# Designed miniproteins, single chains, continued (3), part 84

Each design is a single chain, and the fold is of that chain. pLDDT is the mean over its residues in the fold that is shown.

## One batch from the design tools (miniprotein)

Design m10788
Fold by ESMFold2-Fast:
Structure m10788 (fold): chain A 113 residues (1-113)
Amino acid sequence: SELTERVNRRLTPEEEARIAGAEDSLDENGHALIRFGDLRLDLGDMTPLHMAIILDMPVEVIEKLLKLGADVNARDHLGYTPLHLAELMGRKEHVEVLLKAGADPNAQPQPLP
């Protein structure tokens, strides 16, 4: 559906730059980078579900995105799922909601062989 397509749309480099708010924070491919404590997050190919977690949106927003057909196991440019980002950022309530929605707790970012 149209809603499922919008909910699973990937960020453009221009959207990434606006979200990060810093033009000197880019990876080698031009994707925007943000820092959260000691973490360095690449915004490349993130979905709205990834972004809702990064922005620490209320759990109700996460649940609504999932009900609209957000892919709970969508991978960003580095192969991170929304669950990986929630765990990295210490978003305990988001972790619980994602697991309840069928997120794979054993999914790992896989480099190209």
Scores: mean pLDDT 71

Design m10789
Fold by ESMFold2-Fast:
Structure m10789 (fold): chain A 98 residues (1-98)
Amino acid sequence: SAEREKYKEALIKHYKANEEELKKVELMVRTIFALEKGDEEELREILEEMGYSEEEIKEFIEELKNNPEAFSELGRAQIEAIKSLIETGELPLIPGLD
C-alpha cells in the first residue's frame, strides 16, 4: 500500500540504506505490520526469509501466542515511531528500530 511505501522510504532515508540493505528494510516494515495485526502466517514467512530455523520460528510463534497483546502493542509503537520520523525527521528510541 501507499502507507507501507512511505514508511519504507522514511526508514531507507534514516538508515542511509544501500542496495544490499533494502531487503532488510522491507522485512523490517513487513515485520512491524505483521506484529501490529498478529499475523502469524506472515511472521513465519518473514522469519524463514531471514534464515531462522524451523525450531526458532516455532519458539517465536509460541511466545507470540502466549503474549499477543505485547507484540501487537510493540507493532503499534513502531508504526507511531515511523510516523514521528516522517513528521519530525527524528526516530524515537524504540525496540526493533534503534
Scores: mean pLDDT 82

Design m10790
Fold by ESMFold2-Fast:
Structure m10790 (fold): chain A 75 residues (1-75)
Amino acid sequence: LTEEQIAEFKRAFSLFDKDGDGTITTGELATVMRSLGQGTDIEEIIREADIDGDGTIDFPEFVVLMTRKARELTD
């Protein structure tokens, strides 16, 4: 949860958010996570993040997801 890490996430997110709506699909989220070096469990993580089941993720939701996983790795 560093400012630099958030900036990196935003840059990666923006590569897939071509419309500038601040949302991406769960499939695009999986690609972003892989680009950032995420390993297994991406599918489970996305399923938990997509609470509304509409197949899209906001940037704030993406940051929360990445922050939670970072904390799990340090625990």
Scores: mean pLDDT 68

Design m10792
Fold by ESMFold2-Fast:
Structure m10792 (fold): chain A 95 residues (1-95)
Amino acid sequence: SLGQELLDAAYSGDLERVKELVEKGADVNARDASGLTPLHLAALNGHLEIVKFLVDEAKADVTAKDNAGFTPWQLARLAGHKEIADYLYEKAKEL
C-alpha cells in the first residue's frame, strides 16, 4: 500500500520518495504494526528534513501515540535527536 511505502521511506530517510508518496495520496498518518506513523519513524531515525516536510507541508499529526503511548517528540528525545525533539515539542505546543 502507499501507506506502507511511506512508512518504509520515512524509516530509510528517502525524502524525495516521501514527497512523491504524499503527492500520490499516501495516508500521512498511516500506522505500522507497532502503531508507529511516518512521523514517529522519521523522528526516531534522525531524519530532520522529512520530519519538517511531514509536519509543515503534509500536516502530519504531531500528537499521535504509538502502541506504547509515545509521541514522535518523545521518540526523538529517547533517540538523542535533540533538534528534532525541540522542533516537534514546539509544534505540539502551538496546537
Scores: mean pLDDT 92

Design m10793
Fold by ESMFold2-Fast:
Structure m10793 (fold): chain A 111 residues (1-111)
Amino acid sequence: SELGKKLLEAAKNGDLEEVEKLLKEGADVNAKDVLGNTPLHYAVASEADLETRLKIIELLIKNGADVNAKDINGNTPLHLAKIIDRPDREELINLLLSNGADENAKDNNGK
């Protein structure tokens, strides 16, 4: 949907106010792009500051985001958090695990 595409972009850009607005307008919190990425995948991989990303992630999860959604390669948001080489990696991992992320989930390469 158009709202779903806007939500994916807002999550990618770390635009918390736009994410809140789109979710209130009925955007599909589990919308997928052509690569199978959900808003939650993009929020985890966003270039935004940690505080903004954590707020967006929590908001998406509160609105029914599938924390174990798989992209086209079988990657979950937790897989993306683990490959991010930033000081905030542990906080992202802990947030996802505390909200039901499967730490034993494997991508299409068994990783």
Scores: mean pLDDT 88

Design m10794
Fold by ESMFold2-Fast:
Structure m10794 (fold): chain A 89 residues (1-89)
Amino acid sequence: SEEANEYYEKGLELYDQGKYEEAVEYFKKAIELDPNYYLAYNNLGVALAKLGKLEEAIEYYEKALEINPEHVAAQVNLKQVREKLKELE
């Protein structure tokens, strides 16, 4: 939807400004309006990973890939976060 896209675009702006917690809120609003918005799931994961919420980031990357299995960015991000999580514990 147009409204979901507006929240998504605002999330991207906030992310680019380093406002990761605010970006998370806007990506969640986009997902609430459009539950199939795989780009919003992927970027929610990216923002969560920036906040150190690696396990939560994995859940959202997996959700993005459930909707669009061919989304290369989500595939790469999922692999990177899984490896980082293994290095920590």
Scores: mean pLDDT 90

Design m10795
Fold by ESMFold2-Fast:
Structure m10795 (fold): chain A 89 residues (1-89)
Amino acid sequence: MVPGASPLHLAARRGDLDRVRELLAAGADVNAKDLLGLTPLHMAALSRSPNAKEVVDLLLSHGADPNAKDKDGKTPADLAKESGNKALL
């Protein structure tokens, strides 16, 4: 478990679409950064869930920044490309 990860980070990583919807409806910060600078959108880009695309689309519809950079200067699109999920972003 990454320190500073919000419930939204964990739901996005799992591809838990219903939990992502629930957390966003409850006012979760769609652009929250963990201690590595990862946003929920970075986590969704790394997800191997069949719901990963729906989670990405939902986060983007709520104002997720696709250009946010983590501690290593990586965007969600960079992580999606590295994980074989390029089509998600």
Scores: mean pLDDT 81

Design m10796
Fold by ESMFold2-Fast:
Structure m10796 (fold): chain A 56 residues (1-56)
Amino acid sequence: MGAEFRRARDARGLSQRELAERVGVSQTTVSNFERGKIRLSKDTETRLRLALGLTK
C-alpha cells in the first residue's frame, strides 16, 4: 500500500513535503506511511488518495 502512494507521488513530481502540505499532515507522517510503518485514519488516507488521483 505505501509503495503505491510513493509511486503515484513520484509520477506527479511531488516531494513528500508537498504531498504532506496538501493533505495537512507532517512530512514524517507521509514518509512513515510510504514505508508501511504507520496506518492513517480513513479521512487522512482518503485525502491522500484524492491528492494523488487515486479514487476508490
Scores: mean pLDDT 78

Design m10797
Fold by ESMFold2-Fast:
Structure m10797 (fold): chain A 124 residues (1-124)
Amino acid sequence: KLLEAARNGDLEEVKRLLEEGADVNEKDELGNTPLHLAARAGHLEIVRLLLENGADVQAKDIYGATPLHLAARAGHLEIVRLLLETPGADVNAADKLGLTPLDLARIAGHEEIVELLLEHGAVP
């Protein structure tokens, strides 16, 4: 329920489910948390709400990817900024292929995200 609402951008449903005690860090079969799905889909206000409710900014899916990896690959600049400003975010986290958020932003051609990641201590 919460995973679906986060993926689909249903802010009111996310808020309702969290108020009803839904696990903010629940995982789907691929290890995605609500934060992974909202970050990948570009739902900034849902990302903010999930972080305010204790979402693990460093949660890893089955491929070792964090929400920051998914936002960087997808080109969601303001979500990347919000995640980097969150305590506990590791800008240099490597997935199971050894790829960092910086690597994914470069591969995807997201120049502004590359610059933002370097500003926040990403190693080239």
Scores: mean pLDDT 92

Design m10798
Fold by ESMFold2-Fast:
Structure m10798 (fold): chain A 87 residues (1-87)
Amino acid sequence: MPVDVNAADEDGWTELHRVAAVGPDDEAGVARVRELIAAGADVNARDKNGLTPLDLAILNGRERIAAVLREAGAVPSAELPEQLVLG
């Protein structure tokens, strides 16, 4: 498809990973995360290192963005077992 909200770069980062890691942790950043989720972004997408957007938000101190991701069902990579996903 020509436009995919879940398209990943060479590091496996989707737009949601990028916003969670380097986006502003304010109303604009929260609105952008919500917009991406509404567009069908996979909140538990793993990058090349196995990190989810929530992992990146936590690692970078993005408290508001982390809260919005959790509200949308995002979990840290440590809570995504290879055989069983418990929501």
Scores: mean pLDDT 75

Design m10799
Fold by ESMFold2-Fast:
Structure m10799 (fold): chain A 61 residues (1-61)
Amino acid sequence: SPLEEAFKVLDTDGDGTISKSKLKLVLYGLGFSEEEVNEILATLDGDTVDFDEFKEIFSKI
């Protein structure tokens, strides 16, 4: 799926997670506003995002 491909590109370490800092940078690069990025990040806990959380984020956008 497009989401799997996107996650794999963002997961440069191949460990199945990406940092919130990296996600934030990517969302800004995709044209998301500060308000949208803050809403997305507010639904997440911890310092990293796994693929299941990534799918939930992009299924709602």
Scores: mean pLDDT 75

Design m10800
Fold by ESMFold2-Fast:
Structure m10800 (fold): chain A 88 residues (1-88)
Amino acid sequence: MEEFIEKVRELLNKLGDAIQNKDYETVEKIIEELVQLLQKEKNISLVEELIEMNEARIEQLKELKAEDLVEIEEKLLEKLKKVKEDLL
């Protein structure tokens, strides 16, 4: 469990770096890897936490008018919500 959570945090940090560098290809790969990892581990509580954190980030990015970053985060949110639905 702890190793899994640390892997998720590592992927989120790499995702942030890729978004900042506008490396769209790497962003898509990281999102896909994160989704697969979450589906494999079936930790619904962590998925719910990630959804809440992602929604908070989207609101902050909207205040900063970072529309390109909002679009990427909204794509991640939709995939996280789908993972949650599939785990129910």
Scores: mean pLDDT 78

Design m10801
Fold by ESMFold2-Fast:
Structure m10801 (fold): chain A 110 residues (1-110)
Amino acid sequence: MEELSKKLLEAARKGDVEKVRELIAQGADLNAMDPETHYTPLHLAAENGHLEVVRLLIEAGLDLLYTTPTGEKVDLLKIPNKEGKTAIDLARENGHEEIVKLLEEALKKY
């Protein structure tokens, strides 16, 4: 599980669409976070402009809700990294307007 998560984070960062598909098929955790940065696969794909990886992560049934240790429900599309930046924030900062639109539409659906 953890090794698949590390591979998924790296594949999302690089925009390796085929590797992302393989790792999803192997049961990789789509909501995995890097323990140092709290980057998810969605954060890395959005920051690096990988539109097809963003679409795959959304379509693969990314769990958009998790419960914090305090019992709060959080929409994973809005979860910040350690710098307080969401996937949408990272996409906007890097000029990936198509990804911003895709993430905003995903938030409206779920």
Scores: mean pLDDT 74

Design m10802
Fold by ESMFold2-Fast:
Structure m10802 (fold): chain A 106 residues (1-106)
Amino acid sequence: KLEEEIKNGLDVNAKDENGETLLHKAVREGNVEDVELLLKNGADVNAKDDKGRTPLHIAAELGRLDVVEVLLKNGADKNAKDDEGKTPLDLAKEMGNEKLVELLKK
C-alpha cells in the first residue's frame, strides 16, 4: 500500500496537524520495512514534529534498537535537541536502555 502511494505521487515529507511525517509514524509503529522504504524515497530523516522531536528521538524513547540503527545509517542527527533540550541519548538514558545508550554514544 505505502509503496503504491509513493509511486502515485505521495509527498513523503508532508506533515500532519502535529507536525509528524510518515517517517515519525512508521518509527512509532516499529515498522522497519516502511522506515527503510520512506528513507529510500527521500523522507527527511531529521524532520521535526511540533515538539521538536525527530524520528530518532521517538525510536530512542520507545527502545526500538533496530529502527535506531537504520536511522543512524541514513544520517540521523544524534545530537538533535527537542523542545525540552533533550537528545536521543538523553531519552535512552532516562528509559534505562543501556544498549541504546551504547549505540548513541558512538
Scores: mean pLDDT 87

Design m10803
Fold by ESMFold2-Fast:
Structure m10803 (fold): chain A 77 residues (1-77)
Amino acid sequence: MSREELGEKLLVAAYMGLLPLVERLLAEGADVNYAGRNGETPLHLAARNGHEEIVALLLRHGADAAARDKYGRTAAD
């Protein structure tokens, strides 16, 4: 898989709450801070959907809690 394909799959997995898939994609070298079209990172999508275990996993892998989407929002917003 390309790095972009891994990143897009990581966004979907974080959005859907698919913890085992998130773990596998990170192990395959997915960029934990990959930004989608709207600047949304996996951390933004997991946090917005209440996936606490995925939020914790992403932070352990170096996710930037201060990252802002195109609307200037962080994962905490």
Scores: mean pLDDT 83

Design m10804
Fold by ESMFold2-Fast:
Structure m10804 (fold): chain A 101 residues (1-101)
Amino acid sequence: DILERIRAALAAGADVNARDIFGFTPLHYAAYEGDLELVEELLARGADVNAKDIYGRTPLHWAAEAGHKEVVELLLSHGADAEAKDIYGRTPADWAKKNGN
Protein backbone atom coordinates (compact mmCIF):
# COMPACT_ATOMS: atom_id res chain seq x y z
CA ASP A 1 0.00 0.00 0.00
CA ILE A 2 2.50 2.68 1.13
CA LEU A 3 5.16 1.53 -1.41
CA GLU A 4 2.57 1.68 -4.23
CA ARG A 5 1.65 5.23 -3.13
CA ILE A 6 5.35 6.19 -3.05
CA ARG A 7 5.87 4.86 -6.60
CA ALA A 8 2.79 6.77 -7.83
CA ALA A 9 3.95 9.99 -6.11
CA LEU A 10 7.43 9.69 -7.67
CA ALA A 11 5.87 9.22 -11.13
CA ALA A 12 3.93 12.48 -10.46
CA GLY A 13 7.17 14.37 -9.60
CA ALA A 14 6.91 14.38 -5.79
CA ASP A 15 9.93 15.31 -3.63
CA VAL A 16 11.97 12.12 -2.96
CA ASN A 17 12.89 13.58 0.46
CA ALA A 18 9.34 14.49 1.58
CA ARG A 19 8.69 13.69 5.26
CA ASP A 20 5.48 12.47 6.83
CA ILE A 21 4.29 13.28 10.39
CA PHE A 22 6.80 10.74 11.82
CA GLY A 23 9.68 12.22 9.80
CA PHE A 24 9.74 9.12 7.55
CA THR A 25 10.94 9.65 3.98
CA PRO A 26 10.15 7.30 1.06
CA LEU A 27 13.60 5.75 1.62
CA HIS A 28 12.68 4.82 5.23
CA TYR A 29 9.60 2.91 4.00
CA ALA A 30 11.45 1.19 1.12
CA ALA A 31 14.29 0.14 3.48
CA TYR A 32 11.85 -1.17 6.13
CA GLU A 33 9.92 -3.25 3.57
CA GLY A 34 13.11 -4.51 1.87
CA ASP A 35 12.12 -3.21 -1.56
CA LEU A 36 15.60 -3.27 -3.13
CA GLU A 37 14.39 -1.90 -6.50
CA LEU A 38 12.63 1.09 -4.89
CA VAL A 39 15.66 1.78 -2.63
CA GLU A 40 17.91 1.87 -5.73
CA GLU A 41 15.47 4.17 -7.61
CA LEU A 42 15.14 6.57 -4.64
CA LEU A 43 18.93 6.79 -4.20
CA ALA A 44 19.34 7.42 -7.96
CA ARG A 45 16.83 10.30 -7.62
CA GLY A 46 18.85 11.96 -4.83
CA ALA A 47 17.23 10.55 -1.69
CA ASP A 48 19.09 11.49 1.52
CA VAL A 49 20.61 8.15 2.60
CA ASN A 50 21.11 9.54 6.15
CA ALA A 51 17.66 11.16 6.63
CA LYS A 52 16.51 10.94 10.27
CA ASP A 53 12.95 10.32 11.42
CA ILE A 54 11.53 11.90 14.64
CA TYR A 55 13.33 9.16 16.64
CA GLY A 56 16.70 9.92 14.99
CA ARG A 57 16.56 6.69 12.97
CA THR A 58 17.94 6.47 9.44
CA PRO A 59 16.86 4.07 6.64
CA LEU A 60 19.88 1.94 7.63
CA HIS A 61 18.44 1.46 11.17
CA TRP A 62 15.17 0.15 9.68
CA ALA A 63 16.82 -2.14 7.10
CA ALA A 64 19.15 -3.57 9.77
CA GLU A 65 16.27 -4.17 12.25
CA ALA A 66 14.23 -5.92 9.54
CA GLY A 67 17.23 -8.05 8.44
CA HIS A 68 17.20 -6.86 4.82
CA LYS A 69 20.89 -7.62 4.13
CA GLU A 70 20.93 -6.57 0.46
CA VAL A 71 19.26 -3.22 1.33
CA VAL A 72 21.80 -2.73 4.19
CA GLU A 73 24.67 -3.33 1.74
CA LEU A 74 23.15 -1.01 -0.87
CA LEU A 75 22.61 1.82 1.66
CA LEU A 76 26.19 1.46 2.97
CA SER A 77 27.55 1.57 -0.61
CA HIS A 78 25.73 4.93 -1.03
CA GLY A 79 27.28 6.50 2.09
CA ALA A 80 24.91 5.49 4.89
CA ASP A 81 26.45 6.26 8.30
CA ALA A 82 26.89 2.90 10.08
CA GLU A 83 27.64 4.79 13.34
CA ALA A 84 24.49 6.99 13.29
CA LYS A 85 22.75 6.98 16.70
CA ASP A 86 19.01 7.28 17.26
CA ILE A 87 17.55 9.23 20.23
CA TYR A 88 18.26 6.18 22.46
CA GLY A 89 21.94 6.04 21.42
CA ARG A 90 21.43 2.93 19.24
CA THR A 91 23.32 2.35 15.96
CA PRO A 92 21.97 0.26 13.05
CA ALA A 93 24.20 -2.62 14.29
CA ASP A 94 22.54 -2.38 17.75
CA TRP A 95 19.10 -2.70 16.12
CA ALA A 96 20.30 -5.71 14.08
CA LYS A 97 21.69 -7.41 17.23
CA LYS A 98 18.44 -6.78 19.17
CA ASN A 99 16.56 -8.82 16.54
CA GLY A 100 19.25 -11.44 15.89
CA ASN A 101 20.38 -9.92 12.58
Scores: mean pLDDT 85

Design m10805
Fold by ESMFold2-Fast:
Structure m10805 (fold): chain A 68 residues (1-68)
Amino acid sequence: MLSIEEEVARAARALGYDLSPEQVLALTRALLGLLSQREAAERLGWSQATLSRMVRDIRAHLRTQRPA
């Protein structure tokens, strides 16, 4: 059974980000629109710019996995 958290964790590792399970969960929720970027950044102690960039990088990486 696929977990979107697991996919996000794999993408982050491929991009060289060492994220804790809590950071992966917050990023996954931001990607799904379940958390605002502002709220997720606050929880993680990151700037909104940092969070937005990570979400963008992970999303771009995941796009390379989809069929043509």
Scores: mean pLDDT 75

Design m10806
Fold by ESMFold2-Fast:
Structure m10806 (fold): chain A 90 residues (1-90)
Amino acid sequence: MTAEEYAMQAYIYAKLGKFEEAEKYAEEAEKKLKENPENSAALLRLGKALALLGKNEKAIEYLEKAYEVAQKNNQESIADMAEELKKKIK
């Protein structure tokens, strides 16, 4: 599985309230992101999953990185989503 696929699974399981599975998939996404750190979609999805898991500081960190990578690659939709999600985290 790719970093994006692991991050998406983490998000889906977090949405379903399956937090143990969500955390496991989030950890795998983080490992894959160490190999490819400029994957804006994976960074965004991981930030979303971490926010649902209540890991707000880490969620903000990944969302900020998603925004920076998305801007660098002219991925306006991902950049906009990262900023909006960051504003909603307390």
Scores: mean pLDDT 86

Design m10807
Fold by ESMFold2-Fast:
Order: sequence, then structure tokens, then C-alpha cells
Structure m10807 (fold): chain A 82 residues (1-82)
Amino acid sequence: AEKYREEGLRAIAEGDYEKAAEHYEKAIELDPDSPKTPEWYGLIGAAYYLLGDREKAIEYYKKALELDPNFVEAKENLELVE
């Protein structure tokens, strides 16, 4: 999971947001019960927002908040895109 997190962050830095979303999706697939799963969903939402896919961004931010209702960044980002 950690390897895919680092690869996702690198992809964002390179402007490859689609690849970033794929790496975070792989992190969730490897460890869906991880305490970091809300963070992964939030990062996927951010990647889709940067790609201009607002509908997917909203979907993934909501998934992050369903798992962690106190995830401030996901809540703030959801309010900006709704």
C-alpha cells in the first residue's frame, strides 16, 4: 500500500492525475480495511477533480466521508465541488 501511495503522489507531481487515481485505487485493493482507506478515497477524489471529472470527484469524496466523517479535507473539497 505504501508503495502505491508514493507512486500516486509522484504521478500528481508530474501532472498525471489519471495514473495517480489508479495507484490509489490499487492501494485500496491491497488493503481495503486500512485506517488510511479514507485518505486514499480523498486522494482519488482530488485526482479526478484535477482531471475535470467533477462527478467522480464528488463520488470519491463522499466515500472518504462515509468511512471517516471527521475527514476535514474531504468535507471541504466536497463543499467546493457540490
Scores: mean pLDDT 76

Design m10808
Fold by ESMFold2-Fast:
Structure m10808 (fold): chain A 92 residues (1-92)
Amino acid sequence: IDELEKKVKENPEDAKAWYELGLAYYEKGDFEKAIEYFEKAAKLGYVKAWLKLGELLAKVGRNEEAKKYYEKAAASGDEALEAAAKTLLDRI
């Protein structure tokens, strides 16, 4: 985590590093920080972060925000990500 935090401090536009930092906090059970870091990756256009952010937001009961990110993932142009997002949209 310290290496990822240093990396995003040195390069705040590294969407993949923000996504990896979000995953690290998610694995620790710190969902609030995971959401924050996935939001940074998502704002930078990291499409995988949109799906993960939506899943985590739905998990913590923020279904309207989750739907927004699933809709973005469904419009991404990635066939597998679009299929996954469509399935998740049907559940919320």
Scores: mean pLDDT 76

Design m10809
Fold by ESMFold2-Fast:
Structure m10809 (fold): chain A 61 residues (1-61)
Amino acid sequence: LKVGDIVEAVEDYEAKTEDELSLKKGEEVKVTKIIDPEWVEVESLKTGKKGKVPRKYLVPI
C-alpha cells in the first residue's frame, strides 16, 4: 500500500475511538497516510470522512 491507492475493505471494521473510521466489507477508500506498518489513514470515497484503520483490513483494487 502507498499514499493515493484506492483500496477495499475485506471485512467490516468497527472504529474503537473517534480518530478511527468504521468500514463495511466492500467499501472503497483512498489511502491518505501511512502511519506505521500496521495502521493507515484513509478517506471514504462515499462520505469524505477520514480516519485510521488497521492495514490488514484493506486490499488494493
Scores: mean pLDDT 81

Design m10810
Fold by ESMFold2-Fast:
Structure m10810 (fold): chain A 58 residues (1-58)
Amino acid sequence: MLARATKDVETSNPAFLSFKKGDILEILKEYENGFVYAKSLKTGKEGWVGKSSLEILE
């Protein structure tokens, strides 16, 4: 499932994914706690993302 970032996120925690508004992410797994585990298609990096930061595309 693809999603678009709705805002810039910068994090010093390697468990969380950093991205820019408009970046396309692949949601690998969704959790009930309001977070998803996603991969940045721009960088290939994976990490945790707050679901509120994403617009679902498919």
Scores: mean pLDDT 81

Design m10811
Fold by ESMFold2-Fast:
Structure m10811 (fold): chain A 73 residues (1-73)
Amino acid sequence: DLGAELIARARAGDLDGVRALLAQGADVNAADADGRTPILTDSPVIAGVLLEAGADPSVADADGRTAVDVMRA
């Protein structure tokens, strides 16, 4: 599942993997079992790429964290 791989690569800080999966049509707003989406990454660069691809920065994970909370922006 491209969405699950996108979440995993975004969390791992794999920018090239994130770009490759988005180019293959991965769902930028895919959610895992914990409600985490790719935008909930610790990398501001990856978060920026995901936002450009149409990611919703207001999505919260199971802990209530959003992309804004993670980036402190």
Scores: mean pLDDT 71

Design m10812
Fold by ESMFold2-Fast:
Structure m10812 (fold): chain A 73 residues (1-73)
Amino acid sequence: ASSDLTEKLFLAVAIGQLDLVRILMANGADVNAYSNSGKPVYQIAIDLGYEDIAEEIQKYAKDNGKDALAVKP
C-alpha cells in the first residue's frame, strides 16, 4: 500500500539484500508492483540472478494469497 516501501523493495532486490526484502514485504511492500521499466519485482530478481530473492518473493506471495506477477508463457 505504501509507495515508499515498494520503492525500497525494488532497491533491496537490485542490491541483493534478501533480509531487507523480507522486512519490506512483511511491512506491506507491494510484491505485485511494476518497476519504471515495466517489470514486476520478481522478474527483476530473476534478471539480476538473485534466485534466492525471487524464490522468497514467490513464497511470500503464495503464503499470503498474493501473486508474483512473473508470467511464463
Scores: mean pLDDT 73

Design m10813
Fold by ESMFold2-Fast:
Structure m10813 (fold): chain A 115 residues (1-115)
Amino acid sequence: INAQDSQGNTPLFWAAFNGDLERVKEMIAQGADVTAKDVAGETTLNRRGGLGETPLHLAAGAGDAELVRVLIEHGADVNARDDYGRTPLHLAQAMGHDEVVEILLAAGADTSAQP
């Protein structure tokens, strides 16, 4: 369940990327690490190239409030920084996902974080 693909991405990362809440819950129940950062290569998916994103970054950027809640409940680091110094809160704010912003703030997200 924690096996990485050839690009260093875990199955949990891909489930979060696809917004598959049911699959994320199943993987967490089987012991998947919700704090693991992706290992993005230069040629992976669109803008991905050493981004250091966690599943929570993906859920927050997508505006998936239910997935954000599940990840936080299971120990996701709400203040995790990607390789650009962005937190999940920064991504939710940039995309205008107000509900996700409120969830992250309630969970202790650092509003003073600089990108």
Scores: mean pLDDT 68

Design m10814
Fold by ESMFold2-Fast:
Structure m10814 (fold): chain A 63 residues (1-63)
Amino acid sequence: MPPFLAVALKDYEAKTPDELSFKKGELLRILDVDPENPEWLRAESLSTGRVGWIPAKYVKLIP
């Protein structure tokens, strides 16, 4: 159940203003999961405090 932590597996560049850009190794807090679109997570960057949507396949969840 959110919130939980995740680490970025690779760099991602946001395609829209609602998405979050991040770098490989960045720590993210997962705020929400869309059950109808599990490919996307609502996340906060712990380094910048910015919030946006990220592709789930680019991150590893920390239990």
Scores: mean pLDDT 79

Design m10815
Fold by ESMFold2-Fast:
Structure m10815 (fold): chain A 74 residues (1-74)
Amino acid sequence: KLTDEEIERIRKAFKLVDTDGDGTISKNELKLILEGLGREPSDEEVEAMVKKADSNGDGTIDEAELDKLLESLK
């Protein structure tokens, strides 16, 4: 499960990865953020996280969807 510290680090990394400022990240960007925290998520785990957050199937996660996902991983 994620700690409050890891959640804060993910939120900061989200802003760094979202260079366009559109408020969304891709599956690959989520994987890079988690790897930057010392996590080793499998492609299957990242895909499951994206599917859980992204109900529309566009393959991206906005900041609100990310927050909801992170709260579910506490």
Scores: mean pLDDT 72

Design m10816
Fold by ESMFold2-Fast:
Structure m10816 (fold): chain A 58 residues (1-58)
Amino acid sequence: MKKARALYDQPKRTDKELELKKGEIVEILEEVDDTHVLAKSLTTGEEGLVHKVYLEEL
């Protein structure tokens, strides 16, 4: 299971994006493209798109 930590707050601008707070741990479910992953927040259980630059792999 691939985990990552949010380096920065990510606001939910669209229904496809995941809202993240700095320090949240996510599970990476799928790489969507060179810029985005589909991730699940381990804090909220919500799934959505996250920009890779906001994540540090654990």
Scores: mean pLDDT 80

Design m10817
Fold by ESMFold2-Fast:
Structure m10817 (fold): chain A 102 residues (1-102)
Amino acid sequence: MLTPLHLAAARGDLERVRELLAAGADVNAREDVLGLTPLMLAVASGNTEVVELLVANGADVNAKTKFGYGLGYLSVHIGDPEFLALLPAPLREILEEIRASP
C-alpha cells in the first residue's frame, strides 16, 4: 500500500519523513504495484538527505521491486516508461526532468 512515508520520501520532505518515522512508520513499506520502498522513491527523486535519513533508520538498501530491480538498476533506469506510468506525479515529473538532462 502506498503510505505517507512513500509520498514524503518522493517529495524530499525531510521533516515529514522524520515525523513519520518517529510515529512508527514502516521504513521498508512496499507499495502494491511495483513493490517500491520509500528508499527507492527517495533515490529515484534524487533526495540525498532523505536517502541518508531512511538508511539511518534501517531502510533495506538491498530491497527489490516486484520485477527484481534494486536501487542500482533504478538509479540507472529512472526514465523507464513502465516505472514512470505507475509512479506518483511528483516522482514522474522529476524523473522526466532527469531524462531530459542526459
Scores: mean pLDDT 72

Design m10818
Fold by ESMFold2-Fast:
Structure m10818 (fold): chain A 70 residues (1-70)
Amino acid sequence: LSFANTGLTSLPALPEDTKFLDVSNNQLTSLPELPENLKRLIASDNQLTSVPELPENLKEVDLTGNQLTS
């Protein structure tokens, strides 16, 4: 799934079969619970202050350009 640079401030619940998610260059302050089978997450250049628990099957993650403090 790709929603990069679409002006998103929030995300709906993600389908459980989602393997790849790109939500980079949006205005997200939080992410919903991530699906268990997610393999790649690109969420760079948002306003995230925290992230939910990352799935065990996640092979690639990009959270650069956020406001993560914990």
Scores: mean pLDDT 80

Design m10819
Fold by ESMFold2-Fast:
Structure m10819 (fold): chain A 67 residues (1-67)
Amino acid sequence: AVGAVYVAKYDYTAVTDTELSFTKGDAITITAKVDADWYEGTSLSTGQTGLFPSSYVVPAASTPAAA
C-alpha cells in the first residue's frame, strides 16, 4: 500500500531530479505507485522524494514470524 516503508535492495542513482537516488538499506516511504515498474517515495535518509524502479526496493518487514 502507499505509505508503506520499503528498504532499498540495490543502489539506485537518479537520472533526473524527478527520480530518487538511494543506497542499499535506505528506508523509503512509498507515496505513490505510478506503475508496476515505478514507484514514487520519500527517502527517510535524505528526505528527498522521487521516482525509482519498484524492483530496487522490498517491503520493510515489521517483525518476522517466529516459525
Scores: mean pLDDT 75

Design m10820
Fold by ESMFold2-Fast:
Structure m10820 (fold): chain A 64 residues (1-64)
Amino acid sequence: GPKLIARALRDFPKLTSLTLGFKKGDLLEVLKEVNDDFVLARSLKTGEEGYVPKSFLELVEVVE
């Protein structure tokens, strides 16, 4: 299926085992929209998966 890539607009600390921590400029693959505020994403840098606030992400590309 299409691969959706987003860039982190700002730093976000890993707050819980379910959330993803990242730095401004990190690239993430969006795996699933969870609700209006959060997505499930994978860090392209670390390979870790977790929940990310949508407002912290900028969509970069969609790869089919």
Scores: mean pLDDT 80

Design m10821
Fold by ESMFold2-Fast:
Structure m10821 (fold): chain A 80 residues (1-80)
Amino acid sequence: HMTEEQKRKLAEDTSRAVREALRADPPLSQREIAERAGVSVATVSRIERGETEGISVESMLRIQFAIGVLALERAVERVF
């Protein structure tokens, strides 16, 4: 159902989300993202570098979801 343009945008958005998560305060680690998303650390590292070729849409979505959940958990803990 996704167009090639939508897949490219998802890959770009996911790479950006990973880079932003690694630079957040406090930063997320590649290991934390990989563990929560159920993917390998190597997959997260490739996405951070923009090497998204061969990575499934499912893995991209799982990574974005994992980052969102981890960021929310840390935000709630930090302010309360």
Scores: mean pLDDT 82

